# Designs tried in a protein design run: designed miniproteins, single chains, continued (4). Part 97

Each design is a single chain, and the fold is of that chain. pLDDT is the mean over its residues in the fold that is shown.

## One batch from the design tools (miniprotein)

Design m15578
Fold by ESMFold2-Fast:
Structure m15578 (fold): chain A 110 residues (1-110)
Amino acid sequence: TITLTQSPASVTVKEGETVTLNATLSQEAKGPLRVNWYQQKPGEEKKLLIYNVSTKAEGVDSRFSGSGSGTNFTLTISNVKKEDEATYFFQDNSTKPPTWGQGTKLTVED
């Protein structure tokens, strides 16, 4: 069983700043990296942002980028906007069922 940890649990940034969110797997994924980042706003379903480490999903703003290798993965949001307030979840879809992180809550201040 792979354990997945996201850090920080919560972060507050000002509009226009860049924020980095981290995810760590307890073991390297077996086979191709099928790790994904999701955005979830209150009352909404999880929206796919990044899949397979660094590929942007359709319609996702260019300000979002994913990177990482081995056991360490990062979501970077540049020029943060108030609309980016959400919980961001990392998923390891290399397992069945998929393993979900606990999420990082992003708060944006003016």
Scores: mean pLDDT 85

Design m15579
Fold by ESMFold2-Fast:
Structure m15579 (fold): chain A 56 residues (1-56)
Amino acid sequence: SSSTEELVTRLEKHMETLSKEDAILSAELAAAVFSALGDKESAQRMRELAERFRRE
């Protein structure tokens, strides 16, 4: 949904302001929350974001 898209975008921007370690943890926690809510697409996007932060 558009609301979920906006939330994910805001989370990404917020995580970019954190330390690498905190950004990875936040993205992994967000992925777990989206997975628990049944939002597999947003969970996958958050997992990809965590891996992207690991590479930076």
Scores: mean pLDDT 82

Design m15580
Fold by ESMFold2-Fast:
Structure m15580 (fold): chain A 70 residues (1-70)
Amino acid sequence: SMTFEELVNLGNLALKEKKYDEAEAAYKKALELKPDSAVAHRGLGLALLANGKSDEGVKALEKAAELKPK
C-alpha cells in the first residue's frame, strides 16, 4: 500500500504532467489516510479546478486554508 507521502508525491507529479484525473485520485487517497492535511486538500483543489470542477476545487482550497497551522 502507498504511504501518505507517496500519494502526495504521485499527485504532484500527475499535476506537473497535466494528468488531472490521476492527480485527483492520488490526493483523494492521501486524504483517506490524513483527512486534515492542508497540503493534500490544496493539491486536490488544484486538480479539481484543472478538471473543470470549479465549485469542488474552491471548497477544497478553502478547506486547505482553514487547516494551515496558526
Scores: mean pLDDT 87

Design m15581
Fold by ESMFold2-Fast:
Structure m15581 (fold): chain A 87 residues (1-87)
Amino acid sequence: AEIAEKLEKAIEGKLNEEEVKELKKLIEKKAEELKKEAEEKLPGEGVEKVEKLYEEYLKILELVVKEKLNAEELEKLYEEEEKKKAE
């Protein structure tokens, strides 16, 4: 639930770079914890579904991070170049 809500905020551009990185670490940690818990409590099919769901979350987050970092890094580089030309 919490991960899904934070991922939606990341997609909407409401999280900064550091918050997106923290969310990625949180998803990776929770995926590992839930995989272990699912292996103990759920039949094999349930474990596979949980693993696939979190792999999809990580892929979506990686795409969001890549797009956001590309856009912000390009804008920063452009601003730095303009500032150097103005000096």
Scores: mean pLDDT 64

Design m15583
Fold by ESMFold2-Fast:
Structure m15583 (fold): chain A 63 residues (1-63)
Amino acid sequence: MADELTEKGLKALREGNIDEAIEYFEKALEVDPENVKAREGLYRAYLLKGDTEKAEALAREMD
């Protein structure tokens, strides 16, 4: 389930749909908060959107 949502997020990023990608990654993390791929995808999506504060906050939680 979380892996499917993560894949949808990654597809949205490839298509340039950053806001849609963020939504899918957030849903994936609601299902599985420890999903590394979803956290990495969300971090990448925040950087692409220019939301540096959210990206940095997420990076601090990963390590």
Scores: mean pLDDT 79

Design m15584
Fold by ESMFold2-Fast:
Structure m15584 (fold): chain A 72 residues (1-72)
Amino acid sequence: KEKAIEYAEKAIEALKNGDVDTAIEYLRQAILEAKDNPEAFREFAHALSAALDGDYETAIKEAEKAIKILRE
């Protein structure tokens, strides 16, 4: 849970800084760490898909949504 949030926060920071490759790596780690929470897993998967499509605003939004799910 805590690791998924940490990776997601690092991914959001990387996206805001234009470091897309680093963000994609952190989103993949967040997905792996969120495997026990299906809702958060889906939102991180959506964030990764958006980042790969160049839709960084959606990627950030979905990653933040996943963090909220993990925090309750």
Scores: mean pLDDT 84

Design m15585
Fold by ESMFold2-Fast:
Structure m15585 (fold): chain A 90 residues (1-90)
Amino acid sequence: GLGEEGLRLLEEALEEARRNGDEGTARLAEKALEAARAYLENPSEELRLELEILLGLAGIRLGVAKLIGDEKSKEIAEKLIEGLELVLRS
């Protein structure tokens, strides 16, 4: 389902951020994965808000990557955004 696909994308984003030494994006992906797993197990308005905040932060990272021409950071941020969106729509 959408939730499982979302988690897969978040796990891939985390692994890719770690491989690229992007500590900030890796920490964001870790928090996204934790919140997504909790939300899929027991949905709540509080967890939904946390996921929406994390989605906003991922959007900022995508914007920065596009401005500086960092293609790898752009790809990771796009994957993080897609994963979060799929979890929120599940």
Scores: mean pLDDT 91

Design m15586
Fold by ESMFold2-Fast:
Formats: sequence, C-alpha cells, structure tokens
Structure m15586 (fold): chain A 60 residues (1-60)
Amino acid sequence: SEKIEKIVNTAKKLLEEGKSDDEIGEKVQKLAQELKLTDDDELAELTHELVKLKEEYEEK
C-alpha cells in the first residue's frame, strides 16, 4: 500500500534523525488520519511494519 509505505518511510526517517518514540507516534497517527487509513487490515499491516522498524532501530 502506498499509504502504508509513505507512513513507514516517514517513521524510518524520524528514527534515523533520533526523534523520540512519542514524536514518531504523533507523526504516524497524524499521517494515518490524513491519508484516511481506517481499514482494519491496513492498520494491522502498518502496525506490523512499524514493529519491524522499531526492532531494527533497537539493534543499532
């Protein structure tokens, strides 16, 4: 999904910039609302991708 990819790429950039989990969460939530991600399947996919990204970040 292009919407999910955009949100994940934004979160990844913020993680690389050293932003806090709270700031990343706020930006992700705002983007999901702006992109109208209201489908349960898309929200589950987004959550899964963000968890994977967080795990990669914590190993660095």
Scores: mean pLDDT 77

Design m15587
Fold by ESMFold2-Fast:
Structure m15587 (fold): chain A 68 residues (1-68)
Amino acid sequence: SLADRFRARAEELMARADALGVSPETRQRMELVFEEALRAVEAGQLTPQQVDDILAGMERVLAEEAAR
């Protein structure tokens, strides 16, 4: 399902955040995005494109943290 795909990918991104040692503030922001998006996906409120956009946003945050 779209929700299962989102959860699997988002969990991978959160694991990368932990491995990179992102700040507690950045991790909390990513976790809030994950939780909100997961609720919306499970409720059928997001399109596949919107899910991809959210995941791309999370990946961008990690790329910016890795560049520090």
Scores: mean pLDDT 85

Design m15588
Fold by ESMFold2-Fast:
Structure m15588 (fold): chain A 74 residues (1-74)
Amino acid sequence: MAKELREAAEELRERARELREEAERLREEGEELLKSDDPEAQKKGKELLLEAEFLEGMAALLEGMAAWLERLAE
């Protein structure tokens, strides 16, 4: 049981890391688009930044779940 909880926590932490990497890519693209003088590019940049924030929030939730599972495994 404890090992299964720790393995599940590790899986959640790996998924959270993947989400944070994707969020970083979206943030970089969004910030680059916001440097444009084109209003359409600026709008797209804002949308990408919102998506990045959403993914970071999801990653934080998965990390919280992983920490909870690790505590249950003790």
Scores: mean pLDDT 86

Design m15589
Fold by ESMFold2-Fast:
Structure m15589 (fold): chain A 65 residues (1-65)
Amino acid sequence: SAESLLLRGARLMQEGKLEEAIELFREALRLDPEYAPAWRMLGLVLEKMGKLEEAREYFERARAL
């Protein structure tokens, strides 16, 4: 489920595996494009990677849902 992918991605993010976390968050959004928590978590991981412009877009999408 999208929720299960989110939880796995959050764990990878805590482990510093940011690229793998992004893949899981993107898969969660493919299953449920309106799953606001996944948009938000993708924004957070992109911020940790220094991709601030991409992070802003994902936070905006999460707020719109």
Scores: mean pLDDT 86

Design m15590
Fold by ESMFold2-Fast:
Structure m15590 (fold): chain A 60 residues (1-60)
Amino acid sequence: KKELREQLAEEFLKEVEKKIREILDELIKNNEFSDEVREKIEKELEEWVKKKLEELRKIL
């Protein structure tokens, strides 16, 4: 089941990343965020999710 969970987690990450990009694109159009800020947010969120997945794997 760990393999299945890992696949689902990767699919979830791709969906989240896509959704975040759409939201950030809207904010950039409104002059709310710079490209640098967007990249930092995307990277931090991706790292945060990866860290959470590692914690879940340890608990399992």
Scores: mean pLDDT 68

Design m15591
Fold by ESMFold2-Fast:
Structure m15591 (fold): chain A 94 residues (1-94)
Amino acid sequence: SAMEYYERGKEYLEKADEGIAEGKLNKELLEKAVEYYEKAIALDPNNAEAWANLGKALYLLGELEKAREYYEKALALDPNNAVAEFYLDLVLKA
């Protein structure tokens, strides 16, 4: 289901964030997060959190233009999405 794919994407992104806090970027975890969030949005394209978290995973992978596009999509669905607001500002300043 869309929710199961979203939750798996979130698990992989959280594991990647833990690694980054320890000074280790695990690209495989980020790529898995992207895979599951893409599956989630294919089933539920109105999940603003899935778009924002997909953007964050892509930002951490260095895919800045795709990250920007997906943050803008998240904010179009939910203007108060804190992840999209924060990371879009970072992308625009880079």
Scores: mean pLDDT 86

Design m15592
Fold by ESMFold2-Fast:
Structure m15592 (fold): chain A 89 residues (1-89)
Amino acid sequence: SGLADPDPAVRKAAALALGEKGDERYVEPLIELALDESAAKEVRDAAAYALGKIGDPRAIEAMRRVTADPGASLEAQIAEALLLMKETV
């Protein structure tokens, strides 16, 4: 799978593609990638953005951890806001 590729550019592209498809089956692999401190920041940010686009509540706790990271991207913060809005409605 592209999410496990050794190339960060491939992992980033795979995460973004999964977010666009909105496929709930990939929520758990995307959570693992978003929380992977060994992954490049751009890959983690892409996984977080994908989780926000899918909108599955299973990602809420993972997104809180991502956005607590110093230097969290605007994309990750937007993704967390989208997930939290769905939780409260």
Scores: mean pLDDT 72

Design m15593
Fold by ESMFold2-Fast:
Structure m15593 (fold): chain A 60 residues (1-60)
Amino acid sequence: LEELRKKAEEYEKLAKDYQNMAEAARIVGAPESHIQQIEKMAEDYRKKAEELRKEAEKLS
């Protein structure tokens, strides 16, 4: 259970980091394709974190 929560927090941090990278890339004027790839990574990490949190909730 604790491992699942810990992993969820790690993925949430990764999602936030990638979201911040996407925002920074927009400010710098990076190509939209590049920004969208970074945003997709952030979304994937966010979904993983949410899944792990739900799994931990069900097992608690």
Scores: mean pLDDT 81

Design m15594
Fold by ESMFold2-Fast:
Structure m15594 (fold): chain A 61 residues (1-61)
Amino acid sequence: SEVEELIKQLKSKDPEVRLKAAIELGKIGDKRAVEALKEAAKNDPDPMVRLAAVEALEGIE
C-alpha cells in the first residue's frame, strides 16, 4: 500500500524523505496515517517536518 510505504518513510533517517512523506500523507488524507503523523508533529527533530505533519493532520481531521 502507498500509505503504508509513506508511513515507513516518516521514520527515514533523511529529513527530506520524512518531509515528502508527511506532505503526501496529507494529500492522500488516509486515517491510517493519523497516529504516525501525530508522532512526527510532536517529536521529529526537523521543525519543517513537524510543521508538515501538523498541516497534514489538519487536512485529515
Scores: mean pLDDT 86

Design m15595
Fold by ESMFold2-Fast:
Structure m15595 (fold): chain A 99 residues (1-99)
Amino acid sequence: MTPEERRAQALRDADIALELAKKAVEYLKNGDFEKAVRYTVALDLAGIAALFEEPDNKEVWKKLAEAYRLVAEAFRQAGGPEEDIASLEKLAEKYEKLA
């Protein structure tokens, strides 16, 4: 894989992570916690893929920060478990500081 191909793939995986976060937020707004959790797991997998391809890419970090922040805030509004919310907030803060 060329450096350009790897960067393009990382940005696509980061965009997928953000779209999965948005879907998790929609499911939380509709009270579907089970689907919201599944989409949050899918977000983690997409984020790991993006970071595997470009561990030092600030655009990837910014997209992951936004994705985790959106999901953390939505789980908080929905009254989700505090330990899970805290974990999502820590991931958002981690990537916000790296960006």
Scores: mean pLDDT 88

Design m15596
Fold by ESMFold2-Fast:
Structure m15596 (fold): chain A 72 residues (1-72)
Amino acid sequence: SNEDKLEAWLEENQELIDEFFEGMKQLPDEKRKEFLARLQAIVEEGLATGDTEAALKRFLELYKEVKEELAK
């Protein structure tokens, strides 16, 4: 099921998810709110369309942007 696939991906990528949220906490409030809104939109679109592959790709792009912001 899609839930089992999501659970497996979350367990396999636990460190990446933890790093993402820890990075988010280090960002200015303005940037953190922006990235959280984008994450919410990605999740909502993925659930609405069932295109989990596209949602995952968008999440990875968002993660990259958070890392780039932290490197400034």
Scores: mean pLDDT 76

Design m15597
Fold by ESMFold2-Fast:
Structure m15597 (fold): chain A 60 residues (1-60)
Amino acid sequence: SKAERLLRLGREAMARNGPLTREEAIAIAREAGFSEEEAEEAIELAGGDAELGLNILAGS
């Protein structure tokens, strides 16, 4: 699923680079098949937390 791909890509990026930036999270979400708008909205709902934003997006 898109959600499974999103969470996998997020975990892989964090393992390589440490905590996700907003820009990295948006790029990961787009690679997983979500829109940039959906990713930005999820990150805003997470109070700017990129990792939490991807988790919210995956649960939507």
Scores: mean pLDDT 85

Design m15598
Fold by ESMFold2-Fast:
Structure m15598 (fold): chain A 67 residues (1-67)
Amino acid sequence: KLALAYYNRGLAYLSLSQPELAIEDFTKAIEIKPDFAEAYAARAFAYAALSQDELAEEDRQKALEIA
């Protein structure tokens, strides 16, 4: 699954403390699968790691809407 591959690489970037690269991969996963709640939740975590709290909250709300 292409969306899942981007999502998994994004998670790997988070484990390497590279949240900016993780956000790019989670964004690609969401573009491919707009109902991918887990990708929104993971991107919210990455945004929070960069202190981008408004973007993190928007993605958290989106994940809840999809779930």
Scores: mean pLDDT 87

Design m15599
Fold by ESMFold2-Fast:
Formats: C-alpha cells, structure tokens, sequence
Structure m15599 (fold): chain A 60 residues (1-60)
C-alpha cells in the first residue's frame, strides 16, 4: 500500500540516489527499509528516490 507523507524540511538530494524536496512537499511512500530509509515519489516533480524517514512525516 502506498502511504502519503509530507516533507518536514528542505533536502537537496544526490541525482539518481536521493530525492530533492522542499518543506511541505507531498510524497508518496512506495517502500520502507529497516535502516530508516524509504523509496518515495515527489508529487510535485514525479521524481522517485531515497528519503530519510527523519526528513518526513507519515500522514496515513
């Protein structure tokens, strides 16, 4: 199940590895890893990448 999340800070990611987003951006969480990372999609840009769970809040 895809979960909705919101960015709690601005993050400048590494191209092809980690997602770039701004505070307040809506993210769709596709997969959560046990190491505190998730695969997320930016609703604003359509980009997919890794995010730190500490940089987002789950809204579901």
Amino acid sequence: MIMEAEAIRDVEGSPGVTLTFKKGDKLLIHKIYSNGLAVAESVATGEVGLVGLSDIKILS
Scores: mean pLDDT 81

Design m15600
Fold by ESMFold2-Fast:
Structure m15600 (fold): chain A 56 residues (1-56)
Amino acid sequence: SEDRARAFYNRGNARAALGDYDGAIADYREALRLKPDYHDAIRSLGDALRERDRLR
């Protein structure tokens, strides 16, 4: 479970770096479903949501 949460988090980071904030948000949410106390994923989700809203 933790390894899968980390994999989703890493893929979310890669998607965010490419400007795919919708894909990043989906991956961070899946990481948090697997590990709700994943503070790095909570922070990165917040950052991705702000960037997506800025570009709308």
Scores: mean pLDDT 87

Design m15601
Fold by ESMFold2-Fast:
Structure m15601 (fold): chain A 61 residues (1-61)
Amino acid sequence: NLKKEVQQLNAELLKRLEKIDELSEEKKKEVIELYEEALKAYQNGDYEKALELYKKALDLM
């Protein structure tokens, strides 16, 4: 279920965002922007795009 996968990645990203202050300001901004884009895609029902954006944000951390 793609929606459940997106929810799992969102939870994982939120856990890692607690340590975001360990990243450079440039990477921090990029991760936050990707997170916001992923939330927008999720709200629009575009779970494939949300999944891709969440994965990209996690890869930067």
Scores: mean pLDDT 82

Design m15602
Fold by ESMFold2-Fast:
Structure m15602 (fold): chain A 66 residues (1-66)
Amino acid sequence: LSPEMELEAEISLARMKITVAARYGSKEEVEKTAEELIARVKASDLSEEAKEAIIEEIRRTAESYL
C-alpha cells in the first residue's frame, strides 16, 4: 500500500474507534483518539494540503460527537 492508502485505512479504523468511544465511552476519549490520529498525520511525509484534508475529516468526525 502507498502511504496515502495506509493512512486512509487508519482513518477508517479511527473513525470507527471515535464512533465507539462516542457511543459507549466519554467525550474525552473521543478527543484523545482524534488527537492521536492527527499527530500521526502531521508526522507523515504527505503534502501539507493532503494533511489538512485528512485532519479536517478526523476533526469533523470527532466534533460531530462533541
Scores: mean pLDDT 75

Design m15603
Fold by ESMFold2-Fast:
Structure m15603 (fold): chain A 68 residues (1-68)
Amino acid sequence: TAKEKAIAEATALMAAAVVAEAQGDTEQAEMLRKRALDVLKKAGFDEKEAEEILKKAEEEAKAVVAAQ
């Protein structure tokens, strides 16, 4: 579905944002986070739903980076 595709894309963008921030590229990280939110909103998620999805994606990505 369009929503499933948007979650997958937003999750990938959030993972890239976490990696960029860990490397000191704060401006790229912010741009990627904004794009992830935009993808979810365009797919029909409301603001609360989109923020919850992004929060979970960010925490998962941070756990992966911390494990490296």
Scores: mean pLDDT 82

Design m15605
Fold by ESMFold2-Fast:
Structure m15605 (fold): chain A 96 residues (1-96)
Amino acid sequence: SLLEAEVQEGLGLLLEGLGMKEKAAEYYAKAGDLYAELGDYERAGEAYERAGDLYESIGDKKKAAEYYRKAGEAYEKAGDLERAREAYARAEELEA
């Protein structure tokens, strides 16, 4: 449900503020999955991108690349081709 997605996102934001980056990334990823199931692809992309940013910041390049690709796919479905391109480019850089 939308409420579940917003709760997961809020928990991600709270944990990020507490410096709990790995847990924050997990909650943003769950929010992205829930937004995608609801067809809210713009919010799904934003949540996945935040998860990618957090995984990158802790050195988990594999998970960062995974969530940047998911963000790209979500932005494509939302019709935001510029943010999709940027997300895919971030994923490719981490695999290089």
Scores: mean pLDDT 90

Design m15606
Fold by ESMFold2-Fast:
Structure m15606 (fold): chain A 82 residues (1-82)
Amino acid sequence: SEEFKERAVEVLKEDVKLLQELGLLSEEEAEELLENIEKLKELNEEEFLEAIEAILSQQRKTSDVESRVKGVKEEIEKYSKK
């Protein structure tokens, strides 16, 4: 549904901003992710879910603060499904 996609987009955008503030994402990486997340609203739910997986997988690649990335990821998933 559009409501679900909007909520997921907002949560993902907030997560990206948090990761950037924590130094897990560069300014350029955060900007690219935010633009991509915004465009996800126009995708079908199947494609949207796949894109979310790609974004979350990219966040998991951060090495130094991996535990924080995992925690944020799980919180996003839980919040989106709640």
Scores: mean pLDDT 64

Design m15607
Fold by ESMFold2-Fast:
Structure m15607 (fold): chain A 80 residues (1-80)
Amino acid sequence: MKEIIVEGNGVEAARKLYDLLPEELKPKIVEKASELLSKEKDPSDPAKIARAVAEAAAEVLGGEAKVEEKGDEVKITLKY
């Protein structure tokens, strides 16, 4: 089981997570994250972007993601 933990503001946390994902699965994860964000009223919200990327990665990789928010900071834990 692999575990990825990234921390930062919403956009930075999402970017750090994305950079650590398997290259061959990145297009599928982007597609799924875009689908999740399309259901949001404001898809430019950094926290919603971080959550969408984390949930998309968990679904595509067959694992679990936990997103914790503390002010402007986001901690993402992905296990797969």
Scores: mean pLDDT 79

Design m15608
Fold by ESMFold2-Fast:
Structure m15608 (fold): chain A 77 residues (1-77)
Amino acid sequence: IDISKLSPEAQQVLLELLRRLQEIGNDESLSEAEKLRKAAELAREAAERLRELGADELAAELERQAEEAERLAEEAA
């Protein structure tokens, strides 16, 4: 992912996503399935914002990752 070509706003969206994903990953109150589901929600939210900012390729990649996380959450649940 070439983040250097992203606008500052798009870079901020990615940094916020990474921070939130790290918080979810470290949340001992959540099951693995719950973590995956929340991660998918955050990735889809970030993808929507990135599309609004013109980062369509990165948005598509996050949507694919969200679909995979949702699939894994269903298997874990």
Scores: mean pLDDT 80

Design m15609
Fold by ESMFold2-Fast:
Structure m15609 (fold): chain A 65 residues (1-65)
Amino acid sequence: MTAEEYFQAGKILERAGRLDLARRAYEQALALDPDYREAWENLGRVLERQGRLEEAREYYEKAAA
């Protein structure tokens, strides 16, 4: 899978409410492409939805840089 393919999988899983799987898919996208800004944003959103607010803030900061 490419970073884009993992990112698309993450979006599908997030829409399905599969937050743990969505987070893992976005993490894989970022492992392949750390400059994938939208994946940082979406991962932050998933972490926020899971109540992991400190981690979400770190990922939002990376997306904003």
Scores: mean pLDDT 83

Design m15610
Fold by ESMFold2-Fast:
Structure m15610 (fold): chain A 110 residues (1-110)
Amino acid sequence: GTTPLEKFLAELKEKHPELAAAIEKVLEARREYGNVVNQINEGKLLLPTDEFRELSEEADRLEAEAIERVSALLEQGDIAGAKAELDRLAAKLREITQRLLELSKKAQAE
């Protein structure tokens, strides 16, 4: 299924093709994150349940905040600011993905 972020980014790409490269970076980071989450849910990666929940909630908050911030910046005509916000979202999603992988590695070492 499509997430709220994926739907927002699809509509954004139609209205602001100048943001297409930044949008694709977010979609790539979201796909990488989703692949790790799927592996955890399938039992292929072991993680403490509470830490997984906290990082998933952090990702959801970051996505919601980015939708609001990008929308506000575009209402002001700040295309450069919107691009910077999308670049930050992609970087933060990759950071969460890396944290999940490191936690899984530590859990498997016990």
Scores: mean pLDDT 87

Design m15612
Fold by ESMFold2-Fast:
Structure m15612 (fold): chain A 71 residues (1-71)
Amino acid sequence: SAEEAYQAGLKAKRAGDYETAVKLFEEAIKLDPNLVEAYALLADVYRRLGDEEKANEYIQKAKEIQEKLKK
């Protein structure tokens, strides 16, 4: 489930396994595209990997989904 992928991603991130964290957060988003928390954490992981462009992209996506959900 999206929840399981998200929790596994958090575990990988805490362990410093950023590559596994990316894969798990992407899986969580694929299963639940409205899981704003997964976009925010994926942005944080990309920033830690030095990919500021992708980090900013996911921050923007998180804001867009959050705005849509405030309906």
Scores: mean pLDDT 83

Design m15613
Fold by ESMFold2-Fast:
Structure m15613 (fold): chain A 63 residues (1-63)
Amino acid sequence: DDLDKGSEYLLQGKYEEALEYFEKALKKDPSLAPKVRKAADFLRSVGKDEVAEKLEKIIEKNS
């Protein structure tokens, strides 16, 4: 599904593709927000703060 695809791209370092799939997942099911917040935390932990900020904004729009 879109959440699984987002996680796969995140693991591959394909951060922009990961953002796209996490946004699709949240638009279908906003209750996934806590799982997607974990992805944002991970992005900050690996120094991808700008990507994490984009994801956090996507979560805000869909929460």
Scores: mean pLDDT 84

Design m15614
Fold by ESMFold2-Fast:
Structure m15614 (fold): chain A 62 residues (1-62)
Amino acid sequence: EELQKIRDDLIERSKKVKTIEDAQELVREYARKLYELELKNNTVSKEVIDKRLEFAGLPPRP
């Protein structure tokens, strides 16, 4: 499952993060990957994706 791979990659990378800014960027990268995967698979609505992006501190996609 692509979703699990993205999640596992995030966990592994988090172990190497040395600053809060790096951690925030990792979370933003994770949110972007989830957004792209969900758009590709049509598994969630734009509203759900927008909420996830907001939670990660990213602007919603049109």
Scores: mean pLDDT 68

